# Designs tried in a protein design run: designed miniproteins, single chains, continued (5). Part 24

Each design is a single chain, and the fold is of that chain. pLDDT is the mean over its residues in the fold that is shown.

## One batch from the design tools (miniprotein)

Design m16803
Fold by ESMFold2-Fast:
Structure m16803 (fold): chain A 69 residues (1-69)
Amino acid sequence: ELLEILERILAKEDPREIAELMVRAIEAKKGERNPDTEARIEEIAAEYEATTPPPDEEIRKAIEELRAR
């Protein structure tokens, strides 16, 4: 479920949907640890950190929360 949400974020379907998916991913990550989801979170973080101009503040913060342990 968390992995599915992360895959949809990477697909970049819609900005509004991406923001909603990031919120859902943060909630789903609570108590869950999976190598696949961790790999996808790092991939998302790397992609957004390479973006110019910088991504929206809310998205940046959401990525930080997803990466936090």
Scores: mean pLDDT 62

Design m16804
Fold by ESMFold2-Fast:
Structure m16804 (fold): chain A 95 residues (1-95)
Amino acid sequence: MHPLQELLTGVSLAVLGRFREAAALLESAAEYVKDGTIAGLDKETLLRLARLLRLAAERPSPESQRIVLSAMRKIAAGEDPEKVIAQAEAEIRSL
C-alpha cells in the first residue's frame, strides 16, 4: 500500500475506534517516510501517534476515543505534536 494511503486508512480506523489496526498502519507509513514527511508528519511524530493509539487500545473506552480524536484534531490544526501527544497519554493513563 502507498504510505499516504496507509496514513489515511490509519486515521479513518482511529476515528472508528480501531486503534490497534490504526497504530500498525501509522508504524508502516513511518518506515517509508524515513527522513521526510507525509502530510506534514515526520517519522518520529507518526511513531509517537502510533504509541498513543496502542495505549488507547489497551484502555478502550468512549473517553479514550474522545481523547485520541481531540489530540489528532489539535495536531491537524498545527499544534505541537510532542505536547499534544504527551497530554493525551497522561489523560488516558488517568482513566
Scores: mean pLDDT 79

Design m16805
Fold by ESMFold2-Fast:
Parts: sequence; C-alpha cells; structure tokens
Structure m16805 (fold): chain A 94 residues (1-94)
Amino acid sequence: SSRIKSLELQIEVLEKILNNEDPEKIAKEIVEKVYEEYEKKNPLTEEEKEELEKKYPEYVEKTKKEIEEVRKNLSEEELKELIKELKKELEKLK
C-alpha cells in the first residue's frame, strides 16, 4: 500500500529528527528511497535516469530545508506525539 509506505517513511524521518541526526544525511536517505521506489514502479529510460541524476542535488536541498523547518517548528514532545499518532494510523492500515 502506497499509504503504508508513506506513513512508514514519515515515522522514520521524524524519529531521525528526534534523534538529532544530520538534516543533509536524512534528506539524502529520503531522496534515494523515493528514487528506488520510483524505479521499481516504472521502467525508466536512460534519458529519464539522467534527468533524475541532474535533479538529485535540488531534491536533496529542498528536502533538507523541509527537515530544518520541522526542527524549528516542533519541540521534542510534539515530535514524540506526532510519531505516536502516525504509528497508531499505521496499525489501523495493517
């Protein structure tokens, strides 16, 4: 299920933020995982692969910025509460 995978990824990212992991490292791991899932769903041409490689640094920077905004806007307690609610939603879908 696309929703299950999305929730699992969100939980993983928020847990990494809570553990004070490097935003750039988290961003790279997210983008690489998204690219892997995209390649699994559709056969990619060499031109499409080259386009993804060219956009990789842009997507990493954008994702890093989003992670940094989450860190600025949510406290440790709010992050823990959000993770708990997402895990509850994930259990309903299993």
Scores: mean pLDDT 82

Design m16806
Fold by ESMFold2-Fast:
Parts: C-alpha cells; sequence; structure tokens
Structure m16806 (fold): chain A 84 residues (1-84)
C-alpha cells in the first residue's frame, strides 16, 4: 500500500517538474499540472478502481502534453530517473 502511494506521489512530482520546464507553453504546462493533481488524488484513494481511473485520466493528459510539446517527454524521463 505505502510503496504504491509513494510511486504515485513521485510521478505527481515528476509531472510538476516537467510543467515548470514547459511553463512558457501554458497549454502543455496546464495538462501536466492537472495530471499531477490526479496522481495526488490517486495516491490518497483506498479504492483500487478509483486509483486506476484517476491514473488513466492523468496519463491521457500527459500524452496530450507530449504531443504538443516535445520537451515534456525528455523532462519526464529525467525527473523519473532523479525521483526513482
Amino acid sequence: MEEYREALRKASEAFRRAAEIVKDHPEAAQLLYEASDLFEKAAESEDPEVREKLRNEAMQLVLKAVRIDPRVAEALSQAAVELG
């Protein structure tokens, strides 16, 4: 339980860091901040189905951000290595 929550919180932090890197592109940054919020909600959820739904919604936002700003993919990869 705790390890899964920690992983979700680290992913949320990675999304926030990526959003800061691309903050000059407001549309991409907004998608990443929303994904970060959804992962935080998933980390606080005790219901596995709710957690999966929130994760899936967040990942769709991340994929949209990657499509509109290529810096997102690199920023997320770097943040994942630093936080993992």
Scores: mean pLDDT 81

Design m16807
Fold by ESMFold2-Fast:
Structure m16807 (fold): chain A 116 residues (1-116)
Amino acid sequence: SVEELRERALEAIKRIKEAIEKTPGFQDEVRELVRTLAEAVRIALENKSPQAADAVRDLARGMADYLRDLAERTGNPALKEIGEAFEEVGDAVAELIRQGHTDAAREIVKALEELA
């Protein structure tokens, strides 16, 4: 449901906020990724196409892959947790956009912007 997608994205954003505190040396980089994702979702909301939704999902998955690799190289599991949360946000927001739930998707953008 729209409410389940919205709640899943907001809980994932909360996990990113909590996990960032455990990433000394990478906090600015993670916040920059959050800002980039928020901007991508905002752009996708203007287009409202399946392709725009797919682009948000693919971007978030790319960020997750990057953070997972960084977690392995640094030994910091919080980076992996952030990556998993990015993937959850991306999947949920892409589905909200695809289904036309623009108000819910805008709430997610605002939460990401407040975190950045």
Scores: mean pLDDT 88

Design m16808
Fold by ESMFold2-Fast:
Structure m16808 (fold): chain A 66 residues (1-66)
Amino acid sequence: SAAEAARRAREAGEAGLREGDAALAGTAKWGSQELLDNHPDLPEEAREAARAGREAGEAGMRKAGL
């Protein structure tokens, strides 16, 4: 489900940030943005997870020098 994908994106973003994994962080950032843009009916909990995944992914890419 989209809500499951949002939770996974948050976890991937946090892991990418923690590990300095640019690919994982980038996947989380762009996957989270895709969920936010294309799933307007996401429950608020899932939207918060997607926003957190986007922010953690962005920070992870920055940590990796991107």
Scores: mean pLDDT 82

Design m16809
Fold by ESMFold2-Fast:
Structure m16809 (fold): chain A 78 residues (1-78)
Amino acid sequence: ELLEKVKELVKQMGKVVEQAIEQDLSPQELGQKLQPLLDEIGELYKNMSDEEREELEKLLKPVEEKLQEYGDRYQALA
């Protein structure tokens, strides 16, 4: 149950980062869109087992890669 909720939130985070790349959203706008998702994941994380936390880290890897792509793109524009 917790892991399934986290999977959906991570999927939503990935879509937000994809939107930020596609629409050239500012870091402030990206942060505002990500903050509610991060807050919800943080609350769920407190109640997760070590195994569920490990699975979450694996699920977050693609989102981390997309965030790096966004960061690289943003720095190239600065």
Scores: mean pLDDT 80

Design m16810
Fold by ESMFold2-Fast:
Structure m16810 (fold): chain A 85 residues (1-85)
Amino acid sequence: EAKEKFEKKVEEIKKKYHMSDEPAFVEGARELAVIFYNPEAYRARMKAVLYRAFARREPDPEKSEEYLRLAQEYEERARRLLEEF
């Protein structure tokens, strides 16, 4: 079920990045889970690029750093998915 896959992805993202109580980041993780619904290497790469763009445009340095962290982790995930076959 789409709802169950979405909830599972949100939990995976929150657990992986250890971000539970930051409202802006929680909202970002939820939006990301919707698109990341069917994880493929290209999707992860797109997310890394998107978060780097968000970081560059974000005036709040704390939020910018969170976006950079997400970009870094999605870049690694894409690399891993691409390397495993």
Scores: mean pLDDT 67

Design m16811
Fold by ESMFold2-Fast:
Structure m16811 (fold): chain A 69 residues (1-69)
Amino acid sequence: AEEAARRAGEEAAARAEGEAREFALKSYQHTAKGDTLGGVAAILAGEGEAREAAARASTQSAKAMKEAE
């Protein structure tokens, strides 16, 4: 249970980081075409989602560790 929760947390964080990187690449293409505001907004949105996913994964891991005690 504890190991499974930690693994799930790590997978969720890794997946969120991967999505954020793809989003940043697409945002860069928009900025290169002169859509600077759209590019910045896209980066900020992706960064927020990745951060939220990482926080959720950490919370789930901590709860599982307490339950496994």
Scores: mean pLDDT 64

Design m16812
Fold by ESMFold2-Fast:
Structure m16812 (fold): chain A 80 residues (1-80)
Amino acid sequence: SEEEQLARFEEDFAAATEELKRLLKEGKLTEETLENFYRVSMGLLDQMLAATTDPALKARLEELRKRLEATYEELSEALK
């Protein structure tokens, strides 16, 4: 279901975010890795947002989009 796909995406996103933060701490995070993560994740979120009509799922997707933007901004600044 769309809800199950979203729940999996939320879990995958949380795990990927922790991995990116770990890579940053270890001095291994690259701008290319961060940009690829952002581009792929945003593309998936945009696709799910376009497909859903459920207001609860839409609210969860918008929250994930905000978290993705915040994570990208935080990690991008840390790489400067």
Scores: mean pLDDT 85

Design m16813
Fold by ESMFold2-Fast:
Structure m16813 (fold): chain A 85 residues (1-85)
Amino acid sequence: AKSTVLSVEQVSETTFRVTVHVEGPADGAAIGEAGALGSQAAEEKFNKVAGPSSVTGPDGKTYDTAEALDMTLEGGEYTITLSVS
């Protein structure tokens, strides 16, 4: 699936919110790639190393990263929460 980072926002000192569009079914590989793209965008914009901690789908449901990787969800706009280690 094609994943595109739409925005990256700093929510707190340790938390970022990334909006990603996933074209077609959002399987574990697509969600993993979207998370990696989000982490890269946060590093480029804020100089912070952050990784995915949760994923909110276009249905408004929030999933743990491990849970999201085990599912196939609809394509659409995803919000990925990144946390600084």
Scores: mean pLDDT 76

Design m16814
Fold by ESMFold2-Fast:
Structure m16814 (fold): chain A 72 residues (1-72)
Amino acid sequence: SAEIELVTAYLFLVGAGVDIEIARRQNPEQKRELLEQAREDLRHARELLERLNAPQHVLERVEELEREVEEL
């Protein structure tokens, strides 16, 4: 259902945000692994949110986190 898909997308988005925050404080090796997990979570979130025609501000949050991953 669309409700379950939306909740799933937000769980991926929250997971990515947490991994990024933890990665900021880790050694280079652990940082790399956390950022790779964040990239996967963001990819899944983007696919679900685009399919659901999510509001623009939600997609902008995905883009913001994607930029943070690239900068770290």
Scores: mean pLDDT 85

Design m16815
Fold by ESMFold2-Fast:
Structure m16815 (fold): chain A 62 residues (1-62)
Amino acid sequence: ANEELIQQITKLLEAMGLDKKTAEEYAQKIVDTKTKIKDKEERERKLQELDDEALKAAKEAR
């Protein structure tokens, strides 16, 4: 389950221009957020923040 999620997120981040290591690191942070934050609403908000951060990182990496 978590492993599949990490792979899916990593693939999306790679498509945005991040290298595999950086993409995997962000994917791990997302999964970690899902396991650390039990509150559904807070978890979703944090996941959105991570998505924005990853997009910014991809843009800066260009």
Scores: mean pLDDT 76

Design m16816
Fold by ESMFold2-Fast:
Structure m16816 (fold): chain A 100 residues (1-100)
Amino acid sequence: SDNLRRIARQNEREARNLEDSDPVLAVQLLVTAGFAYLDLGDYDRAARLLERAARIARDKLGDDDSARLLDQGARYARQGDVDQARRLARQGVNTLFQHT
């Protein structure tokens, strides 16, 4: 829907602006945008956003566990397995709050 696409683009732009100043929020916004693209059936874009979130978790936050879960979510997103992609990405975000 137009609403989901608008929300996804807004969250992507905000995440880019926050990557260095608030990397935890940047990861959350990228995952939210990824979920919107999953709902739109844009699996490749959803996967790329989850992979970017994984890189921020690894490189900016030092959280390898969160990064692995987000990368696994991206793999399921590319396969069109929306339920597994969402589950793993949510676990990745939850792990960030426990370790950072």
Scores: mean pLDDT 89

Design m16817
Fold by ESMFold2-Fast:
Structure m16817 (fold): chain A 116 residues (1-116)
Amino acid sequence: SEEEEKLKTALRMGIGILQGLLNSKLAERLSEEVREKLKEFRDRLVKELSENNLSEESREFGLRLVETFEKSNGDLVVFAEEMARLVADELNLSEEEKETLVELVRELEEEILNSK
């Protein structure tokens, strides 16, 4: 369905941002514990998407990503920041860890946009 495709697209976008961050030098500013949590979260989503078997938790997260993308009105930096907040909440990160994650995904997306 169109809704299912939107959900999967939003999840793939979120995965792409997380992979980009984890593969960048910016990830060095995250604790090892936070990096491992992000990798585990990413790997779970990748597996569920590849198996075409999304858990209820992954569906709920994906629906929030779709809403966030629609509200961002094409601003990929805003989308990335809000996605990072949602990920931090899912992983029960501290307020400081959440703020750091939001800052790093903002820097990543701004760097990508400025490379155009």
Scores: mean pLDDT 87

Design m16818
Fold by ESMFold2-Fast:
Structure m16818 (fold): chain A 77 residues (1-77)
Amino acid sequence: AEEAERRARLEEIRARLGEEEVEVILQILRANSVAAQLALEHDLSNEEAVKVAMEELEREKAYAALERLKKLVEEDK
């Protein structure tokens, strides 16, 4: 139910703002969520937790870019 509700909200937002804007919003929400979890799990300050969450988000972006490159190389083979 909760996942279906989130999916419905995302579809509505995508229809209004477009996919690029939704992706930026999701990245911001994800960074904040990860920061909160890190602060709870590791007793970090909010500043340290935000820094680690941002670093993790950048690593995920780099990994996604690498996976896209692998797919393109395989397709162009």
Scores: mean pLDDT 58

Design m16819
Fold by ESMFold2-Fast:
Structure m16819 (fold): chain A 93 residues (1-93)
Amino acid sequence: MEELEKELEKRMEKWSEEKLAELEPLAEAAKAALAARPPAPEVQARIAELEAEAKKIAAEGNEAFEKGDFEKVKEKAERYYELLREKLELLAA
């Protein structure tokens, strides 16, 4: 069991690195847009909603990890990265 958990942790780390790499072009566009002007109030409000949802998803993922539900951990991690992507797309627009 311990060896399996260690292997799953390594696979999750690699998955996380690959997903973050996919977001690099959006992150660069978001940084450029943010440097040019602050986001509009409606964009700021949407980002706050996405951040609140991401915090909730992170808490649910941590609970699933403590219970050994690695399938749920993966689902929560994927949702977290989806929310991060939406935030970056809003900032880049």
Scores: mean pLDDT 76

Design m16820
Fold by ESMFold2-Fast:
Structure m16820 (fold): chain A 77 residues (1-77)
Amino acid sequence: SELLKKIEELKSQLSESLQEKVDKMLELVKNMSEDPEEQSKILLEVSKLAMEALNEAKSQEEKQLIVQIYNLLIEMA
């Protein structure tokens, strides 16, 4: 997937700790449910992880990378 390649490229520019959070978000999206109630729960958890990553990020550049990754993950969902 071209989206997955782009996510991996952006992820490589983040700290190891932030990469771990991105990997958790990616795993959730890859295991997306077809049930609307479960989809909502998964999307909420992805959003929570993205907010945690944004809070951990120390630079504007890292925050921009996280936002780009989040948008690509939602596009894959």
Scores: mean pLDDT 86

Design m16821
Fold by ESMFold2-Fast:
Structure m16821 (fold): chain A 101 residues (1-101)
Amino acid sequence: SREEELLAEALARLERLSGPVRVTLTVRLESISLEELRNWLEDFASLFRERPRIEIREEDGVVTVTVDFPSVTQAETFLRAFVLGAKRLGVEVLDVRVEAL
């Protein structure tokens, strides 16, 4: 699927990085509210000892989620959970970008 392709590309990029990383997700909300998405992201972040920093912006029905992770391992865990769970969550993933901090 497109989601699996986006995930594979993002993970390949993460393999070249070390240390803190930023993940930027561009998504469309299909059956989930912005509040429900925020709650899911906050609940996910609570699972980490070193809490990632999350920022959410919405413009014209497109939501940008920016997450700063202290490690590539946390970013990988997040990307796998979010992208593979997107349809169940009610979200369409439009883009995934990964960069070093």
Scores: mean pLDDT 88

Design m16822
Fold by ESMFold2-Fast:
Structure m16822 (fold): chain A 88 residues (1-88)
Amino acid sequence: SEAEKLIAEIEKLVKELQELALNKEPLEKIIETLLRLADLVSKVDPELAEQIRAFAEELPDLSELMRLVHLIAISGEVFVLIRRLERE
């Protein structure tokens, strides 16, 4: 189904985002992945997508700890979205 395909793509990007953060990859890659995640999320939750875009814009100005805290928070909100999509 379209919902299953969208869930799989979102889960893949969240996993990629977590791996990029854990490996301390360049901010540009993290921002690019966040914006791509926001584009997919915008199809089902435009408000959450806007929050992800806002975080991506703020990311360069945040401390390493705050970047991690926000990445965990966004991952949690996206996980809640996935659960809602799975409920049909």
Scores: mean pLDDT 82

Design m16823
Fold by ESMFold2-Fast:
Structure m16823 (fold): chain A 100 residues (1-100)
Amino acid sequence: NRDEELLREVRRAAEEALEAIRRGEGIFEHLLRFQQLAAEASERITDPALLDEIAALSREVNRAALEALKEKYGLDLKDIAKKYPELMLENGRILDEILK
């Protein structure tokens, strides 16, 4: 099943990103890879339940990354946005979701 295979790739990328966050190394590169795969899968998958799972994974990974960057590097949200703009949507939607 194509959609299930795409979701498996997104899940793997999420696991790799969370592991990078836990180790505190390669956070940015693994986040970008995860975001790219999640975006590609979201455009190709039509099952709303699988799309909801991708959205949930994106929220979890982005939240974990933002918290790790704040705690490990002492960065506030403004400093994170300057250094890692790719963690933020242009309209700040990711930040709004994390702050909820």
Scores: mean pLDDT 72

Design m16824
Fold by ESMFold2-Fast:
Structure m16824 (fold): chain A 73 residues (1-73)
Amino acid sequence: SKEEAIKYLIKAYNLAKQKGLDDVAELIRQAIEKLREGKYDEAIKLLNEALQRSQDAGDEEVAELIRKALEKI
């Protein structure tokens, strides 16, 4: 559900901010906004970019939360 996806993304956002992954956090914030607007395709694109950047940074914790959110969309 959208509500479950947003819960995982809020956790991912907070964790990304704590780890200094500001680019990832900003993409997640934008994705949450798009989900709230019902713009699912745009949200998925932003989340796939955030997932790739998190993985490239070697951060599997943020990546896993993004993957869980994508499963709920």
Scores: mean pLDDT 90

Design m16825
Fold by ESMFold2-Fast:
Structure m16825 (fold): chain A 87 residues (1-87)
Amino acid sequence: KLEEIKKQFEELAKKLGLSREEQEELWAEAEELAKTLTPEELVKLAFEKEDGPERERLVLLIAGALIAAFWSEERLEEIERAAEKLE
């Protein structure tokens, strides 16, 4: 899922005309925010930046997707382990 989010980000970044260096910088910023912010804090910042610079909004969007992906992977592992116990 992390790899899928990265692909979607790279496609979006290409449409926005971002260089590889700019893509790496935005991704690193998004990863850092995903590690430091709670989902509630991220939502609050998203509302504050609604009319803000496009770059900042993109970073928040990617950070939110990364948070969702980490939670989703943990949940998928839990389901997978439960399924193995039933077999």
Scores: mean pLDDT 64

Design m16826
Fold by ESMFold2-Fast:
Structure m16826 (fold): chain A 110 residues (1-110)
Amino acid sequence: MDIKKDMELIRKLVESITALTPEQKEALLELVDYLEKNPELYRKAVGVYLFIKAMFDKLEDQLKWIDSIKDPELKAAVYLLFGLELYELGRKDLAIQYLNKAVEIFKKLK
């Protein structure tokens, strides 16, 4: 896993989402910058993301498990990763919902 390459791809994906407001994009990019500066948190979020995808075949079960995450920093990071995955899978409305959840949590941490 190359964190710098991952962060570049994540920034590009966030900027490409026309349904996000400028404020939402700014907050998501701040979260990406935070993850780049905190690589252990990013690796933990990727680990949780991969674990959820391996353990649950159904999307609703995956999202239910993510909603149960108690650590707000980890929860925001995992919501970001799943929101971007949902967008790539063509689940645009659901993707925007989860990206907004990441933004709301992250804004409260600042």
Scores: mean pLDDT 83

Design m16827
Fold by ESMFold2-Fast:
Structure m16827 (fold): chain A 66 residues (1-66)
Amino acid sequence: MLTPEQKAALKAAVDHLARRGEITPEQAERLKAAIDEGNLDEAKEIARSLPEPVGRGLLALIDQAA
């Protein structure tokens, strides 16, 4: 289970990627929802669908938080 601090950090990373245009707003919303639910399998699946290196970087952050 992710701590509130880990969830905040992951959501901040997702918001940063969306702000930079590296992911779509829809992808950002899906990722943040999965993170808030603690559904790391869903979050990882979404991360794997993103282009490299963004997808790999986000997947590594999720794996390290778990």
Scores: mean pLDDT 80

Design m16828
Fold by ESMFold2-Fast:
Structure m16828 (fold): chain A 102 residues (1-102)
Amino acid sequence: MALSPKEQALLKALTRLIEKAVEEGDAELLGVAALIGWVFLRARREGLLSDEIAEELTKVVEKAVEENLSADELLEKVYEIVRKYLPQLVPEFEARAAALRA
């Protein structure tokens, strides 16, 4: 299935976040980027990914790159989006987020 323009924008923002995390040696930020990638793939697979959700994730990821948000600050903002728009993903999201700190 072809990616929508909003999905493409999210993937571009996520790529920039990954590049920043690698360049800075920030393993926690890279872990959060991977978690956002999981949210995208799972929501898309389950037919839950709307353009609104993709735009909200894109804004948060772009803000993290532009304003140098910490991994914890980014994780909190992503968690708010998941709780609001993707409540059925919350249990697995929380388990995966906890694993990043192990």
Scores: mean pLDDT 86

Design m16829
Fold by ESMFold2-Fast:
Structure m16829 (fold): chain A 72 residues (1-72)
Amino acid sequence: GDALYARIARREAEELLEEARRRLAQGEDPKVVKEEILSILDRAIAELEALGYRAAAEVLREQKRRLEELLS
């Protein structure tokens, strides 16, 4: 159930962060990359909350906080 979706969410978030690092390495605007990644995470969190997968949503909220700290 929820534990499986939480593990999937963690893996997807890690892949999203790797994509962000590659885009930054290619010379994309850091503000644009950050805004796009945070938007994707916010939408994913809202969808998981709506579906009742609270643990998976909390995993993405944690990843969002870490990304905001690292890119500040």
Scores: mean pLDDT 79

Design m16830
Fold by ESMFold2-Fast:
Structure m16830 (fold): chain A 64 residues (1-64)
Amino acid sequence: MKGKEYLKQAVESLKQGDTESAKKYLEQAYKEGVSEAGGALTLVKAGRTDQALRLAESSIKTLE
């Protein structure tokens, strides 16, 4: 599965308040080469979920 698909799953998890699933998807997206997913993962771990969501959505836009 492509990193972009994991990133989309992370965005959906963040919108639903499921930060545990979001962290797993962001980690997979990062491993697949989406460097911005690493930044978003750090933000989620710091409790900055709104900033993580904005970064992830911006990254998806760039990958379109």
Scores: mean pLDDT 82

Design m16831
Fold by ESMFold2-Fast:
Structure m16831 (fold): chain A 96 residues (1-96)
Amino acid sequence: KEIEPLVEKLRHGSDEERAEAAKKLAEIIEGSDAAALEVIKAGALPPLVEVLRHGSPEAQEEALKALEEILSGSEEVRKAAEEAGLLEPLAEALAA
């Protein structure tokens, strides 16, 4: 219900706000496949990958948890993440 404000904090917030937003998004994703699909549709995946690459250690940990929840989701959730372009930026972030 508050996905868009969390995505905006993830893009433009402080390190603390980005960590909190990533943590809240991970909790939403864990709740249901429908919620995970709403998070993906809201455009949360690119800023989560950016936090994983360039965030504080706390923000990186929470972003990784959110991305792991998506990758551990149903085939539908994983396909939506792939279509949103998560796999290539995530592979680049993990290789850096």
Scores: mean pLDDT 79

Design m16832
Fold by ESMFold2-Fast:
Structure m16832 (fold): chain A 71 residues (1-71)
Amino acid sequence: SARLEELRELARRAGELNPELRARLMEEEGLSPEAADWAVLGLRAVELYGRTDSPEAAEAAIAALRAELAA
C-alpha cells in the first residue's frame, strides 16, 4: 500500500515535470492522465538510467530518479 502510493506520487511528479510529453501521450495514445503519468515515469527511467541487470543497480536507479523528480 505505502509503496504503491509512493510510486503514484513519483508518477504524478514525472507527469508534472514533463507536461508536453504527458499531453502528447494522452492525445496520441488515448491514455488517461494517470496512465500518462505512469508512462512518462517509465520512459524517463529508461531514458536516464537504462535497463538494470541487478537489484543493487535497480535500487540505485530508483533512488537517483526520486532525487531528480524531487528537484
Scores: mean pLDDT 74

Design m16833
Fold by ESMFold2-Fast:
Structure m16833 (fold): chain A 87 residues (1-87)
Amino acid sequence: EEEKKEILEILLYSILNILELSDRETAIENLESMLKNIEEQLEERGVDKETIEAVKELIEEVLKKAKDPNVSKEELIEWVKKKLEEL
């Protein structure tokens, strides 16, 4: 539970940095790369399957919003900030 919260906080902060520092196309590429590699990274750290699935779902939700032409970069950044606040 404590580890899950810490991992989600680190993930959300990493996503926020990607979104703030990159244009949309670069952010999408970086998020897709993150989704591809995150399972191996967390597995190496001994993170439980439930937490890994929660992390993957969060990245997938961000990617879905990033790929939506009706969602601005600013709206997505605010959404991520709210998710971080809700932890």
Scores: mean pLDDT 83

Design m16834
Fold by ESMFold2-Fast:
Structure m16834 (fold): chain A 113 residues (1-113)
Amino acid sequence: MEEIKEVAIKALRKAMGAAFDAYVLAVEQDNYRAASLALEAMDFVRKALEGVKASKTADEVIKLVEEARQKLNEYADEAKKLGFTDIANLFQQAADTLSEAIKKIKELKEKRE
C-alpha cells in the first residue's frame, strides 16, 4: 500500500508541475482562458493528491489517479479545440504521466495479491 501511494503521489506531483508550467506559459502569453484552464487542472490534481494521501485501498488510489488522468485529457482536448496547442501538450504530458503511474500501480497490486 505505501509503495502504491508513493507511485501515485510522485506522478500527481509531476502532473501538477506540468499544469503549473501550462499556467506560467498562459500568463506569459496574456492568455487568460488558458491560464484559467491550467488553474482548474492544478486544483483537480491537488484534490486527487489529497485523496490519495487519505486512501485506504489500492482500488481507491487507482480510481483517484484515473479520474485525474481523465480530467487532464479533457483539459488537453479543450485547450486544443481553442487553438492553445502548447498548453494542450502540457496537459497531455500530465495525463500521460498518470497513465504510466496507473500501469505501475496495477502491477504492484497484482504482486501483493
Scores: mean pLDDT 88

Design m16835
Fold by ESMFold2-Fast:
Structure m16835 (fold): chain A 93 residues (1-93)
Amino acid sequence: SEREELLKRVNELYQKAVELYNKARDIASKLPEEERQKILEKIDKLYNEFKAEIQRAVDLIREGKPLDEVREEIARAESLLKKMEKFVQELEK
């Protein structure tokens, strides 16, 4: 049941990251090419790093690895999600 809870958490984080990524892209689409490119480079980097951490968490769950290792990867993904949230908030100002 703890592994099922962690899988639910992974899915929740992934959906939130997708929403933030799409929002950053939508904001970027309204800006001049130079500003758009800088925003896309930043959000792509954060989103790719986030996906890598989420994939590691999923792999650890599937391989039956210790829950503490899974929680560490989820914590890293949550930190990246928070950076994505802050970045999008700054774009909305």
Scores: mean pLDDT 88

Design m16836
Fold by ESMFold2-Fast:
Structure m16836 (fold): chain A 83 residues (1-83)
Amino acid sequence: SLTEEEKKWKDEMMGKVVGAMYSLGKIKDVEEYLERAKEEGRWSEIFQKEFEESSKMPKEEAEKLLKEIEEELKRKREELAKR
């Protein structure tokens, strides 16, 4: 199971990812994700805040953010796989 800190980190990272995708013009994919996230109870205040901030960034910054998050998600997946 995820710890409370890992759940908070996951919400922050997903908010940034979805917001950055919105900034890159992937509007339909983002809308479909948000609909499912609300239905599945994955719409937290932390997620919403990060989404709103990241959705306002320039496309070049959004691309850099997505690459940085991909590396962090890879590291966390490897860490969780050992548990």
Scores: mean pLDDT 77

